# Ledger of designs, part 20: designed miniproteins, single chains, continued (2)

Each design is a single chain, and the fold is of that chain. pLDDT is the mean over its residues in the fold that is shown.

## One batch from the design tools (miniprotein)

Design m4666
Fold by ESMFold2-Fast:
Structure m4666 (fold): chain A 95 residues (1-95)
Amino acid sequence: SESAIQTLLDDARRELEALREDLRLVEEKGTKLPLNEAIGFALRGIGADFLADQGIRLAQAHPGPNADELAAIGRELRELAERLIALVQEVLRGQ
C-alpha cells in the first residue's frame, strides 16, 4: 500500500532527525556520558538499525518514488545507527 509506505517514510524521517540529535549528544558528552544513558543510546541505535532494514526491504518490495526515498533514508538511518552503536561501545569500553 502507498499509504503504508508514506506512513513509514514519515516515521523514518522523524527517526532520522532524532538519531542525528542522539549522535550529536553522544559525541559532545564523550566519556562523560553516564552508563545508563550510554545503554539507552545503544538500544536506540539497535532499534533504528532494525527500522532501517524494514524500510529498505519494504522499498524493494514496492518500487516507486516514495520507495526510492524510503530506501535512501533507510540507508542513512543504518549508517547513523552503526555510528551511534560504535561510539557508545567506545564510551562503555572506557568505563
Scores: mean pLDDT 82

Design m4667
Fold by ESMFold2-Fast:
Structure m4667 (fold): chain A 92 residues (1-92)
Amino acid sequence: GTDPEELLVKLEALERQYLESQGVDAETIEKILQGEITPENAELLAQAYLYAVNQDPSLKPLVQKLLEARSASSSNPAIKEAFQIALEKLDD
C-alpha cells in the first residue's frame, strides 16, 4: 500500500506550491505548515488542500481526515467553518 509518510510529503509539497502561486509570503507559508492557524490562514490552508486533491485525487481520503480533525479540534468558529466548507467542496 501507499506509505502514509509519502502521502504527507506529497500533500505538503502541493500545499507549498499552491500558497506560493497565490503570492503568499514565505513566513505565512511556514506558519500554516507548522499548524499556526488563524481565520485567514485556515481559508488559505483549506484552498491549498482542495488544490492538492485536484492535482492528485489519491490524496482525497487523507485530506478529508485532516479537514475533519482540524474542524473538530478548533475552538475558533471561523476556523472551524473554513474547514467544514472545504469538506463540503470535496464531496462535489
Scores: mean pLDDT 82

Design m4668
Fold by ESMFold2-Fast:
Parts: structure tokens; C-alpha cells; sequence
Structure m4668 (fold): chain A 63 residues (1-63)
């Protein structure tokens, strides 16, 4: 794949950090985070991917 594997690993670690500071508030939130952990982000729409990525960044920025 054109994307580096290291990028995917960093995203998985970021999701793990989010889970350490926040419990999922909904089944929807858990599902999106799980897809990121499993490297299945392509199952989300482009907009949902961006929304989830922004959520991760915002959560980690508060730390």
C-alpha cells in the first residue's frame, strides 16, 4: 500500500491512548474506534474517517 505501515501503527496506538483516558460513551463511538484499531477505516465514509480522526486528535490534545 502507498501509506507507510508505521502510519497505521501510530493510529492504532493513538486509539489505545484515547481508550485509556475515555470510556466509549456509545456503541457508535466504540465501533469507530474499533475500526481504527483493526485498520478497517475504509469501512467508514470519508467524512466519518475525518470526524473520528479529529475526535482522536482533540482527545489526545487535552492530555
Amino acid sequence: MPLPEQMKEMLREDVRKVREVREPESEEEEYRLRLFEEGRINELSDEEQVETFNFIVETLQEI
Scores: mean pLDDT 72

Design m4669
Fold by ESMFold2-Fast:
Structure m4669 (fold): chain A 63 residues (1-63)
Amino acid sequence: HMKTLTGPDALEKAKKEGYKVVKEGSGDRVLIYEADSPEEAKKLEEEARKIPGGVTVLIKLKK
């Protein structure tokens, strides 16, 4: 499952927790994905690039 954060403070907190910014949008909507493997993280990065609009996407390796 994905998590959704809003606001500029949420993005800064996520970066401190080891999340990688894969796509940075101009909108307030932030999607967070937790990947179980580097291969899953790569697939999520490719899918994130296809999301239209001003959405910011963050990915973290859970393991």
Scores: mean pLDDT 69

Design m4670
Fold by ESMFold2-Fast:
Structure m4670 (fold): chain A 68 residues (1-68)
Amino acid sequence: SLEEKLKALAEVLALREELEAKGRAAGFDEIDFEVVDNSTLRATGRKGDEVQVFEKKLSPAAAALLAS
């Protein structure tokens, strides 16, 4: 349903915001997002030669929304 899709989208946006906040708190200015294995939201922070990965597991509904 539309309500389920909106709820899944809200979850994705909240997780993305959480990961971005964590990356910036760790001192990274460049943060890229990707979906891994259709189940995990990955944020990659970069600063010069330093790289740090932050991950959050997606619910099945959120993962299905991002799978296209």
Scores: mean pLDDT 82

Design m4671
Fold by ESMFold2-Fast:
Formats: C-alpha cells, structure tokens, sequence
Structure m4671 (fold): chain A 85 residues (1-85)
C-alpha cells in the first residue's frame, strides 16, 4: 500500500515536471511572437496552452500539496510574464 501511494506521487511529480517544461516552451514562443509584433493569433495560442498547463498543475497540486504548488507557482509566473507582453 505505501509503495503504491509513493509510485502515484512520483508519477504525479513526473507529470508536473513535464507540464512545467511545456509551459516554459510555450512562454518562450509567446515572447518571441510578441517581440516581433506579428502573429498575434500564434502568441495567443501559446498563452492558451500555458493556461491549460496551469489548470492541470493545479489539479496535481490538489493531490500532492505543497510539492505540486511549487510547479503551479512557477507556471503562473511564466503565464503572467507572457500575458504582460
């Protein structure tokens, strides 16, 4: 039972790590489009993808607590920075 719980926590941590990396990639692309002053639809598409990543991270944080919240906080900061451009 304890080993099964630990496996689920590690799987959720792995998923959170992947979602944060996805949000980081989308942030980079959104910032690139904003800097060029072109392809507003592409910029908005990347911002929307980051919003979905944040929502998924929030669901993981509900299950694993403070460890998950760290990923949410990092992804939200990236989203705020992307939206400010």
Amino acid sequence: MVEEINKKIEELKSEAEKLLKDAQDHARRAMGYAALGVATAERDRHIKAMEEDVKKLEEIAKEIGETGQKYVDQARKLLEEARAL
Scores: mean pLDDT 81

Design m4672
Fold by ESMFold2-Fast:
Parts: structure tokens; sequence; C-alpha cells
Structure m4672 (fold): chain A 72 residues (1-72)
């Protein structure tokens, strides 16, 4: 139970870090499509290499969706 919460925090942190990097790389020009593509790549890496729980991945997916909806 506690392990899953730590994994959720780590996944959310990685998503937030990717979002901040994209904003710096594309100031004023970041699109929802660009963010969705990069977050999709991150999720593929998490699924294949990180041994992250399904619950943590689901939490990350919900957070990623919210960020994509907030991008102008």
Amino acid sequence: MEEIEKQKEEVLKKIDEAYERLKKEHPGSLTPEMLAEKLGELFKQLIENEKISDEALAAGARHAKKLIEEVK
C-alpha cells in the first residue's frame, strides 16, 4: 500500500518534470499534441523498464490528461 503511494508520487514527478522541460523548450508554442506525444513516450518507458504498478500508472495517466487539457 505505502509502496504504491511512493510509486504514484514518482510517476507524477516524472510527468511534471517532462511538462516543465517541454515548456522551456517550446516557450509560448507548446501544443496539447506535443505534450501527449512526450508523455506517451514516458509511459512506454515506465511500462517496459520501471516495474511500476498498474495503480501508479493509472494515477499518472489521469494527471497527464489533466495537464494536456490545460495546455494552450
Scores: mean pLDDT 77

Design m4673
Fold by ESMFold2-Fast:
Structure m4673 (fold): chain A 95 residues (1-95)
Amino acid sequence: SEAEKVRHGLAVLTAAYWVESGEIPVPEEEVEREEERLRAEADFPVPDEAVRVHAVARLLYRRGLLPSEEELREMLEKMGVSQEDIDEFLEALRR
């Protein structure tokens, strides 16, 4: 569904933010296990950074560790997203 696609996009965005900050809110051993699963599922070589972001995203989604609207706004602002684009994105999430 469109809502599931949006939630997966949210998980990836959140994971990218946490990976870049170095403050991943899940144990490293669990991230490494998920990275191994992703590499085993891939039919082609994937860059290590991309594997890590997607591994963290899967763990955040599975555990319901997705950001609140306020936390998401703060993350997007720190990533350099304009206030107008943030407002449009959050409005789309409410539909």
Scores: mean pLDDT 75

Design m4674
Fold by ESMFold2-Fast:
Structure m4674 (fold): chain A 84 residues (1-84)
Amino acid sequence: SEHQEAARQLLGTLSPAERAVLLALYRAGRPLSVGELARLTGLSQPTVSRALKTLERRGLVRRVPGGRYEVEPPVGELIRAAEA
């Protein structure tokens, strides 16, 4: 489907670290801190922070209260459609 292809293309534009962070946020279905993302992905906190900065600049994730991040709702729906 168009949504599946769009999601695959989006994920293909990301670095391995950026993809790991985005998918960890998507799978968690809740806001996560840098420390939680580092534990879930096995990446260092500086690597997670750099990935989050890029994802936020691209409009893929957003910062929420408590120093946490979540997937932008339209992006989450796109990834969900690709996994259906």
Scores: mean pLDDT 85

Design m4675
Fold by ESMFold2-Fast:
Structure m4675 (fold): chain A 113 residues (1-113)
Amino acid sequence: AEEARKLLELAKEYLEKGNYPLAYEYALKAVLLAKRAGDEETAREAARVAAEALAKLYEIFGKEEMAERFREIAENEDYEALIQFERDRIEARKKAGAKLTPFQLELEKLINA
């Protein structure tokens, strides 16, 4: 619980600084740890931060449909949709034969725990 809140605060700092990739990574880890601890409030807040970071990334890359989708996930604080998105992303990466980063390996373990 305490670890998830610390990661959420780091994610918020990166979001304010415009570092959307790090904001997403720390916020998603906060979602997974909060969900495991039964901390629904922290899981929802972390999901909003993670989805806001992804919406900004897709907006920067000109993918407005994806940006709108993640703005909706942020508004609804839908952490289950974020977990499913990351699960699908990891599985797609594994199917392509790509090596997972240390952070993605940590996320995969948390998702499957």
Scores: mean pLDDT 84

Design m4676
Fold by ESMFold2-Fast:
Structure m4676 (fold): chain A 61 residues (1-61)
Amino acid sequence: SEIEELFKKYDLDGDGVITPEELTRDVTDPRERAKIYSTINNYDKDGDGVLDFEEFKEMLS
């Protein structure tokens, strides 16, 4: 699926999670970066500062 392809694209470490740094690497606007970090924090259920596939999918829904 497109969501799985996007997840794998941003999962640079291949560990099954996405970091805020991976999601923001191509984003240079400070306001957009702040929004992405805030969104990740809202969907970070584990409190580890990263998104797993389920959290990423919920963020995109």
Scores: mean pLDDT 72

Design m4677
Fold by ESMFold2-Fast:
Structure m4677 (fold): chain A 63 residues (1-63)
Amino acid sequence: MKERAVEAAVAATLSEQDITQFSGKEMQSILDEAKRAAEDAKTVEEIIKRAQEAVERKVAELK
């Protein structure tokens, strides 16, 4: 499923250190941004790529 691909990409992109530093609300914000970025993607590979890029941008904003 599309949502599972986004969740897997988020988990793969976040480091263990990043996960421990973020609150549940911040983690939800990262996931929501990844889902939004992947919304227009047509393939699983594009979904993963866009989700990873969105996670990286959002993590940079929060730090």
Scores: mean pLDDT 73

Design m4678
Fold by ESMFold2-Fast:
Structure m4678 (fold): chain A 83 residues (1-83)
Amino acid sequence: EDPPVTEEERAALRARLAAERARIEKLDDPNREARLLHADLLEAVLDGDFASAREEIEKLKPYIEESAVQTALEDIEALEKRR
């Protein structure tokens, strides 16, 4: 469905992720930890480090439903196959 991510798209995604991490670090809410784990997951995906991405999903298990964990793992597998 989605076209391959270009170098420009990767750079834009990294910049957006860095800005989002900076915002999350300033949050005063109980979901800060879960939001930071999501940011770490996206960073691992952008780096092509799917092993680290799976580890971040495992760290997210206490914060999200099991169905969401399964979907995230399937999404990582699909992204890995696109390489």
Scores: mean pLDDT 73

Design m4679
Fold by ESMFold2-Fast:
Structure m4679 (fold): chain A 78 residues (1-78)
Amino acid sequence: MEEVERLREEGERLEEEAREAEKKGDLQTAIKLYEQAARKYEEAARKAWSLGDLETALELGKKAAELIRRAKELEEKL
Protein backbone atom coordinates (compact mmCIF):
# COMPACT_ATOMS: atom_id res chain seq x y z
CA MET A 1 0.00 0.00 0.00
CA GLU A 2 3.01 2.37 -0.02
CA GLU A 3 2.28 3.38 -3.64
CA VAL A 4 -1.36 4.20 -2.80
CA GLU A 5 -0.21 6.35 0.13
CA ARG A 6 2.44 8.06 -2.01
CA LEU A 7 -0.11 8.96 -4.70
CA ARG A 8 -2.53 10.20 -2.02
CA GLU A 9 0.21 12.39 -0.54
CA GLU A 10 1.01 13.81 -3.99
CA GLY A 11 -2.69 14.54 -4.51
CA GLU A 12 -2.92 16.25 -1.12
CA ARG A 13 0.10 18.41 -1.88
CA LEU A 14 -1.31 19.46 -5.27
CA GLU A 15 -4.70 20.15 -3.66
CA GLU A 16 -3.03 22.44 -1.10
CA GLU A 17 -1.17 24.26 -3.90
CA ALA A 18 -4.49 24.65 -5.72
CA ARG A 19 -6.12 26.15 -2.62
CA GLU A 20 -3.25 28.64 -2.28
CA ALA A 21 -3.55 29.66 -5.94
CA GLU A 22 -7.34 30.05 -5.53
CA LYS A 23 -6.83 32.19 -2.40
CA LYS A 24 -4.47 34.45 -4.38
CA GLY A 25 -7.06 34.82 -7.16
CA ASP A 26 -4.99 32.83 -9.68
CA LEU A 27 -7.99 30.84 -10.83
CA GLN A 28 -6.40 29.38 -13.97
CA THR A 29 -3.49 27.96 -11.95
CA ALA A 30 -5.91 26.71 -9.28
CA ILE A 31 -7.99 24.89 -11.93
CA LYS A 32 -4.93 23.13 -13.37
CA LEU A 33 -3.67 22.12 -9.91
CA TYR A 34 -7.10 20.78 -8.84
CA GLU A 35 -7.19 18.72 -12.06
CA GLN A 36 -3.66 17.41 -11.38
CA ALA A 37 -4.61 16.55 -7.78
CA ALA A 38 -7.72 14.71 -9.02
CA ARG A 39 -5.57 12.64 -11.40
CA LYS A 40 -3.30 11.59 -8.51
CA TYR A 41 -6.31 10.56 -6.42
CA GLU A 42 -7.71 8.63 -9.42
CA GLU A 43 -4.38 6.81 -9.81
CA ALA A 44 -4.39 6.01 -6.09
CA ALA A 45 -8.00 4.77 -6.32
CA ARG A 46 -7.22 2.48 -9.27
CA LYS A 47 -4.19 1.08 -7.45
CA ALA A 48 -6.22 0.49 -4.27
CA TRP A 49 -8.91 -1.25 -6.35
CA SER A 50 -6.31 -3.53 -7.99
CA LEU A 51 -5.03 -4.47 -4.49
CA GLY A 52 -8.57 -5.36 -3.31
CA ASP A 53 -9.00 -2.34 -1.05
CA LEU A 54 -12.45 -1.33 -2.30
CA GLU A 55 -13.24 1.05 0.58
CA THR A 56 -10.06 3.08 0.04
CA ALA A 57 -10.63 3.05 -3.73
CA LEU A 58 -14.15 4.47 -3.30
CA GLU A 59 -12.97 7.17 -0.85
CA LEU A 60 -10.14 8.27 -3.16
CA GLY A 61 -12.45 8.20 -6.19
CA LYS A 62 -14.94 10.44 -4.41
CA LYS A 63 -12.13 12.84 -3.51
CA ALA A 64 -11.05 13.01 -7.17
CA ALA A 65 -14.65 13.75 -8.21
CA GLU A 66 -14.89 16.56 -5.62
CA LEU A 67 -11.74 18.21 -6.97
CA ILE A 68 -12.96 17.91 -10.57
CA ARG A 69 -16.23 19.60 -9.51
CA ARG A 70 -14.28 22.40 -7.82
CA ALA A 71 -12.16 22.96 -10.94
CA LYS A 72 -15.36 23.12 -13.04
CA GLU A 73 -16.93 25.65 -10.65
CA LEU A 74 -13.86 27.87 -10.98
CA GLU A 75 -13.96 27.57 -14.79
CA GLU A 76 -17.56 28.85 -14.74
CA LYS A 77 -16.34 31.99 -12.93
CA LEU A 78 -13.85 32.79 -15.72
Scores: mean pLDDT 87

Design m4680
Fold by ESMFold2-Fast:
Structure m4680 (fold): chain A 82 residues (1-82)
Amino acid sequence: MAVVTITLNVGPSAEPKVLEEAGNAVEEAIKEAPGLIAAGTVEATEESIVVKALFESKENAEAAAKKLSELPYVKSATVEDA
């Protein structure tokens, strides 16, 4: 198993439309990712929202992280062994 830590470049204080677009893009990308076990928001600051997603394999996590990193609202997506 592996965890993807996703850091968004928008926080809860951003414009509601931007938050909705960012949230929908990340949620759709995670939902369609192969090998997803669980995901949720773990931290929110004024400038950033952090989401963690647990995957069955490191390969699934790395593929998901690569796709997530290409989204316009994602600052970073990093993979760690679980």
Scores: mean pLDDT 79

Design m4681
Fold by ESMFold2-Fast:
Structure m4681 (fold): chain A 72 residues (1-72)
Amino acid sequence: MTPYEILQEAYKKALELKKKGKASPKLVEALKEADEAKKRLDEAVRRGDEVEVVKSSVELTVSLQKIKKELE
């Protein structure tokens, strides 16, 4: 099991809470930050921008950690 799988589980749980109307506004904002970081990562990969790939990967990881913390 990769460390990323733990963060992916937190993301899925947050989406389920949002779907059921139980997500806090803070959790919704953390999900929005993760979505934006993912879009930037996908665009950087498409362009072959290795520096932006690293930067956006870090931003995505930080956003996913915020989601996990909000689920506490």
Scores: mean pLDDT 79

Design m4682
Fold by ESMFold2-Fast:
Structure m4682 (fold): chain A 74 residues (1-74)
Amino acid sequence: MMSIKDASLKAKKANEKGGDKEGEKLAKEAVKNSSDPILSAKYSGEASRSSVDSGSLEGALESGKAFKTAIDES
């Protein structure tokens, strides 16, 4: 029900708050590519992985939700 763009924006904010610079960059790419579900999913998935590696649980969760939203739109 949430758009890919809205989900990706939430993931971007979560990664910014978590201090994961790689995850933030990847989440921004997902927002930029929100009109391409496959490419947005790729970047959201990579952002979630980066957040897990950095210990940012909120970033990982919101990036995972953005990934699922993009896959569901594919």
Scores: mean pLDDT 80

Design m4683
Fold by ESMFold2-Fast:
Structure m4683 (fold): chain A 101 residues (1-101)
Amino acid sequence: EIEKILKIVDELEAHPDAGPVLFPPDESDTEAWKIIKNWMSLEKIRQMIESGEIRTFDELLAQLEQMLAEIKKYYPKDHPVYKRAERLYQFGVELVKEELA
């Protein structure tokens, strides 16, 4: 299962819409860090898989959902980053469904 989870993360990182969520906001973005203290990113998700904190598809989906929720809290619904994060999340859900089929 872990090899398949890592494959999904590899595909998410390679996705055209991954850019805004690859890494947490820069420390100089004081407003972003004021609103959310512990930003989820694809980098952190990969680290959590490597450390054993994410071991199942359900645990992966929970972190992807958290990442999307944080973007939706910070960015307005019409913002390009909001839309890109929604598309990336949908892509991740579809990849997980393909592995479970």
Scores: mean pLDDT 82

Design m4684
Fold by ESMFold2-Fast:
Structure m4684 (fold): chain A 82 residues (1-82)
Amino acid sequence: AEPLTEEGLQLALVRMQIGVLKVIAKNSKDPEKKKFLEEAAKKLDELAKKMEEAIAAGDSEKARELFEEAKKLFKETLKKLE
């Protein structure tokens, strides 16, 4: 296998973003904030799975669209924490 593809790096970034939300959720004392972050992480997990499936199918356009959706969701989630 070749070094990390662009799509593979994008998928890795989404998985890191999921990890960040899970860490913030674990450290939160607010039950509503914790639930909100856990639900956002689940949605990102679903997008990451769809990205992995698109990459496996060779559908780079679909993988890119899913990555943009994941970036938007992560950004919107962080804005609600401010």
Scores: mean pLDDT 83

Design m4685
Fold by ESMFold2-Fast:
Structure m4685 (fold): chain A 79 residues (1-79)
Amino acid sequence: SDRSLAAYFRSLSAAGLLRDVAAQLTDPDKAERLRELGERTLSLGTLAYWSQSDELVEEALRATREGERLAEEARKEEK
């Protein structure tokens, strides 16, 4: 469906953002947490696309929004 495809591409974008922000962090523990979150978000988006499940699509979209929020917070805290 168009929604599952959108969730997949949004998860790719969010995972890329999390990976990019993680590379900019001086704290290795925070960087690793963002990398792990990015991988989890991409996995959810991939599963949503393959399963065509509305429930998994909503879960993937929630994960992408949370990932984007955490990436922006981490970016603002970095000096």
Scores: mean pLDDT 85

Design m4686
Fold by ESMFold2-Fast:
Structure m4686 (fold): chain A 107 residues (1-107)
Amino acid sequence: SLKEKAIEELKKIYEELLTAMDKYGVPDELREELKQVFEEALEKMKKAKTLDEIINVIREFLKKVSEILQKAMEKLTPEQRKAVAETLQKIRDKFLEIIDELEKEKS
C-alpha cells in the first residue's frame, strides 16, 4: 500500500541521515532530537487514514528536521554542516518524489 511504502521510505531516509551524522561525528543531542521527530512521524503515519494525512505527516517531518538542523548549525563544524546539508537535500528530493506520487493519486 502507499502508506506502507511511505513508512518504509521514511525509515530508509532516517537511516541515511543517521549514517551521515555518525560518519561526521555530529553531536548526540542533535541525533536524539531527530530520533524523537522520526518516532513521532512514524507513529502519526501508522495512524493516518487518508492520503492527505499521509502527505501532511511527510511535510511536517521535513519541516521539523529542517528547523532542528538550522537551529543546530551554529554548533556544527563546517564539514558537519556540509555533510548534513547534502544529506538533507537528498532527503528533501526523495520526499518530494513521494509527495508527487501520492498527489497524482488525487489527480
Scores: mean pLDDT 76

Design m4687
Fold by ESMFold2-Fast:
Structure m4687 (fold): chain A 60 residues (1-60)
Amino acid sequence: MTLDEKLYQDYLERIQNGQYLKASDIANLKKLGVSSENIKRLVEADVEKGVEDLKAAVFS
C-alpha cells in the first residue's frame, strides 16, 4: 500500500467517526505528497458526512 493510499484510508476513517477535516489536515496531506485526486475525495466525503449529520440534527 502506498503512503497516498494509507493516508487516504486513515483520514476517511476519521471522517466517518465524526473527526472532520481541518485546513491544517489538508495542508499536511499536500506536504506528504497525497494526490490532489485523493484530497478531493476526502473533502467530498467530509462535506457529505457533514450534510448527513446536519440533517440528522435538524430532524431530531
Scores: mean pLDDT 80

Design m4688
Fold by ESMFold2-Fast:
Structure m4688 (fold): chain A 65 residues (1-65)
Amino acid sequence: AEEAAKRVAEAVLKAGGSEKAAEGAAKWVEEQVKEGGGDAERAAEAAIAALKADPEAAIAYFEDL
C-alpha cells in the first residue's frame, strides 16, 4: 500500500501538482485500499489513469481532499 501511494504521489508531482495534491493522492490510495480490501495496485492505476486523462482536474481534486 505504501509503495502504491508513493508512486501516485510521484505521478502527481511529475504532472505539476503541489506537495499538498501529492499528499491528497497518497491518502486517497490508502483509503481506497482500506475500503476496497487491500487492492493497492488497482487504486494506484485508477489515480494514474485520471492524471493521464485530465491532469489539471485530477490534481485539483486531490489538492481539495
Scores: mean pLDDT 76

Design m4689
Fold by ESMFold2-Fast:
Structure m4689 (fold): chain A 113 residues (1-113)
Amino acid sequence: ADAATGEAALSYPEYGAEGTLRTELSADGRTTLTLDVTVTGDDEALLALARLLAEQLAAMLGLDPEAAARLEALLLEVARATRPGASASGELEAPGAGGPYRIRFVLTRAPAP
């Protein structure tokens, strides 16, 4: 049996960011989404990108307002934790229109010049 796996390239040149969104269906029927993003922008651009990504994912997954708010809070916390030259990650489980989702966010920042 073929495991349903999808991968999409992401590009946000206004924020100096690129990455991938990977989707996997687990044996328990849960869909795991891994958002892996590398960014070269400053702290303001990074927080703006985190808000944009949270909004786009919440809309895509049909999250209710409470789950959408938790996703935004997670992405902002990961963004604030990620210093130049470092990586940080976080995970959230949320109910959505397509069933239960596990959302993993991995953020890497370029070193300071």
Scores: mean pLDDT 80

Design m4690
Fold by ESMFold2-Fast:
Structure m4690 (fold): chain A 99 residues (1-99)
Amino acid sequence: SMLERKKREGERQIEAAIRGMRRAGRLLREASTVEGLAELLAELGMEEAAERLREVLENEPREGRRVARAIGILLATTIREAEREEREKERKEEEERRK
């Protein structure tokens, strides 16, 4: 029963993370500003990274924009890879179910 509760809590956390990543992917496509990227980091639960990015933007705007672009590329790549892995797993499970 306690083990069952921990399993359900873990499943809910994974589902929330997947939903958050999908939402971040949509927001990333719409985000055209560095400030929008900082908000995306906060939505992903990366509060420290969001705060650090805002700090760099305030003190060193040129460097902040360069860092934000690099983070944006990393996030977009990570989200796409996660979406592809999820689709690959779904296809393999469906294929095995048909056998």
Scores: mean pLDDT 65

Design m4691
Fold by ESMFold2-Fast:
Structure m4691 (fold): chain A 74 residues (1-74)
Amino acid sequence: MKALVETESGAKLTLEAASRTLKAGERVGVITEGATAKVLWTVLSAVPELKPGAKVTLRGPGGGEMTATILEVE
């Protein structure tokens, strides 16, 4: 599935997950607006349902962390 998310800095990203539920330690695809490449990020906290207003916290391959709010679910 795909979700549009917004980071705390105001950047918009597309998140690709296997289901509408995220488990801690799960890998999700992150695509920055205008990018063609998908980067795998690790879910740090379980999200029982991906819905507008829910927050996700992710760790990138470089060890950086981000929190994003779900805007839309496709």
Scores: mean pLDDT 81

Design m4692
Fold by ESMFold2-Fast:
Structure m4692 (fold): chain A 77 residues (1-77)
Amino acid sequence: DEIIKEIEEILKKLIDAAKNNDGFTVIELQSKLMRLLNKLGLTDLAIEFANKVGDAIANNDIKEIEKLAEELLKKIK
């Protein structure tokens, strides 16, 4: 599925941006991710993921962001 591959690439870029403290890129990638998840009919999952990633960023918890990304990919594959 083309959309799932695009989500996977976005998640990798989001983790890299978070590691580099690039908040603008993180926000842009979250917006793209939300749009793709909405196209898959996963709006509730998109909202939950955005909230959890926001909390992890606020706590500077990169490991939690990586875990959330892995869990999201398992749910959509």
Scores: mean pLDDT 83

Design m4693
Fold by ESMFold2-Fast:
Structure m4693 (fold): chain A 65 residues (1-65)
Amino acid sequence: SEEEERALAAAERAAKAEARGLALYKTGDPNAEVEVRRVDENTIEAVATTPKGTAVVTGSLKNAL
């Protein structure tokens, strides 16, 4: 349904924002370049790149049962 599609889009947006924030926090560099994408149906990946190295954070869209 249209409501279900909106709910899924909102969940993906929230998961991407959380993964981005965690990747930035992990690098300790507020100027890190962060790329966030959905890599599969249940997984969001954020990659933060700094001159000192790269941090990768994985977020889940999986329903808790």
Scores: mean pLDDT 76

Design m4694
Fold by ESMFold2-Fast:
Structure m4694 (fold): chain A 89 residues (1-89)
Amino acid sequence: SMKELERRLVIAQMHIIAASAEVYVVETAKSLSDEQKLAMLDEARELLKEAERIVKEYEKQTGDTELAEKLLKEIKKVEKEVKALKEQV
């Protein structure tokens, strides 16, 4: 249903926020080991993959390309941050 699709889209947005928070912690926390940083970055990557799946399914079922493009752009931005940080560890 449309209501269920909108609910799943909120979950995708929560995943993007959670991934961004993990990136922020990895960037700012001086006490994290390299192993802990890599684990958090891998978790962030998994959250972003699930968010992308949900957003693409939402676009396919609703035809709302504008909203999907905005969220996919946010996902791609956080993915680039994850990749850059992972190369620094």
Scores: mean pLDDT 89

Design m4695
Fold by ESMFold2-Fast:
Structure m4695 (fold): chain A 87 residues (1-87)
Amino acid sequence: SSMEEEKRRELLREGLERLLDAYLSIVKPQTEVERLQAIIDFADLFIKLFEQHRDTLSEDEQKDLSLAVEIAKEIKKEAEEKLKELE
C-alpha cells in the first residue's frame, strides 16, 4: 500500500540521517558552510558507492538502495540551496 511505501521511505531517511550524523561526528565541520559542504560530500559519496557496487546487489537490495539514493539526492539539494543562501 502507499502507506507502507511511505513508512519504508521514512525508515530509510532516518537511517541515512543517522549515517550522516555519524559522518559529521568524524569530519567535525567548524562552520555552517563546512557543515553544508560535508553533507553534500556525504551524499555524493553514498551515490558513488551505490553506483560502484550496484551489480553485486540483489534486485530487492537495488530497489531499497535506489530509494535511499533518491533521498540522498534530496538531502544534497537541500544543503546546496542553503549553501547558496549563505553566499
Scores: mean pLDDT 83

Design m4696
Fold by ESMFold2-Fast:
Structure m4696 (fold): chain A 98 residues (1-98)
Amino acid sequence: KKSEELAEELKREYGERVAKALREGQEIAAKEGEAIGYRHARDLILKAESETNKKAEELAKKYPEARKYLEEAKKENQKAADELVAALTKKEKEELEK
C-alpha cells in the first residue's frame, strides 16, 4: 500500500541520516577526541529524529490514511534513537573516565 511505502521511505531517510551522523562523529573523534566525536554523533542523531518526525506529521496531513503507519515509523525511529543515544553516551563516559 502507498501508506506503507511512505512509512518505509521515512524509516530509510532516518537510517541514512544516522549512518552519516556516525561517520561524521568518527571523523571528529580522529581530530578532536573520541568523547567529542560521540557527542557530535548523538546530537546529529537527535536532530535527524526530530526532522523525520516533523516530516511524518507533514505527510500525515497530506495522506491521513497513512497516519497509523507513519506513527509506527516514528515509534521505531524513536526507539532506535534512544538505543543509539544511550550507547554513545556510555562510550563518551568510558572515554572521559580513562
Scores: mean pLDDT 84

Design m4697
Fold by ESMFold2-Fast:
Structure m4697 (fold): chain A 64 residues (1-64)
Amino acid sequence: LSPEEEERAQIAAGEGAKRVYQSPNEKEAEEKRKEAIEESVKAGASEEFAERTLNTAELARRER
């Protein structure tokens, strides 16, 4: 990935993670997680990176 592609992928994953973290319940969090993984991969992130980032956000949400 170019530095610009990598930055866009990180931004997409980060924005998705925020949406997951801010979700009011587990069902909405899971829906937002799936959407965010797809958008992150579309932006150039690896599926592994996207899943790891979004799974971390869901764990953080559950610990609130």
Scores: mean pLDDT 77

Design m4698
Fold by ESMFold2-Fast:
Structure m4698 (fold): chain A 93 residues (1-93)
Amino acid sequence: MEEILRLLEEEAERVLERYRAGEISPDEAVAELTLILSLLAYLAETYPEIEERAKEAMRRIMEALRELIPQASPTLQEIAERVLRYAEEVLAK
């Protein structure tokens, strides 16, 4: 699980780097980060041994998403906001 967590963290950083380089749109960045956040939230709830590290990664991705969401299409904003609410519930546990 630690290796999967590391790969998800590296993928999130890669998404942000590609966005800053102009290689992907705000929609693509928000969609990819939202999927990574969903998986991290699932891992945090399912695997107690990585819960704290997964929650730390979730907080970082949630910060990036909050900055990017206003630049995304309305449909992706709705999806990302729903996933952010789910992630907030996971962090509160």
Scores: mean pLDDT 86

Design m4699
Fold by ESMFold2-Fast:
Structure m4699 (fold): chain A 94 residues (1-94)
Amino acid sequence: SAELEEFLALIERLKEELEKIKELVEEGRFSKEELEELKRQLEGALKLAEQRFEQIRPSLSGAELEEAEKALEELKKRVKELIELIDEKIEELE
């Protein structure tokens, strides 16, 4: 379905951005203030992805719903891991 394709494309785009951000965080490219703002932006992006999932949920059936749920759970995991890395880097800068 178009809704599933658009949602999966959104998740993939967000995952690509997370990987780029992770590399920059690991390289020490961000100040403490930038890391705190980045954390807020990541939380916001996840919330938007969750809202989009709830919006399309009634249009999905069986296998499509399972695929969308798995994609969202993978995104949630990656966001949590990146936020944990950011929190560690913020602590190092204090």
Scores: mean pLDDT 87

Design m4700
Fold by ESMFold2-Fast:
Structure m4700 (fold): chain A 89 residues (1-89)
Amino acid sequence: MAELEAQAARILAAPSLEEAHLLLAQLRAWLHGFLAEHLDPAEFARQAAALGALHDRLLAAPSMEEFRALLEEYVAHAREVLRAALAAA
């Protein structure tokens, strides 16, 4: 959880959409690796698809304001999935 919040804070503090996109990719890579170790393959596939769809929406956001709103949704979803994965472990 602390890692998710730290990564989200770095993305929100990014000086540009380009930097925010790079940091978001790093967050997604970390989440993907963590979930692959803790979820069954079917649930992992579902969560990876959901996070991928949210990531695509974030990359399509035309402004930092819209990006931040979508990032809040991404982080909320990631937080729920991480809690479920940790409870199952």
Scores: mean pLDDT 82

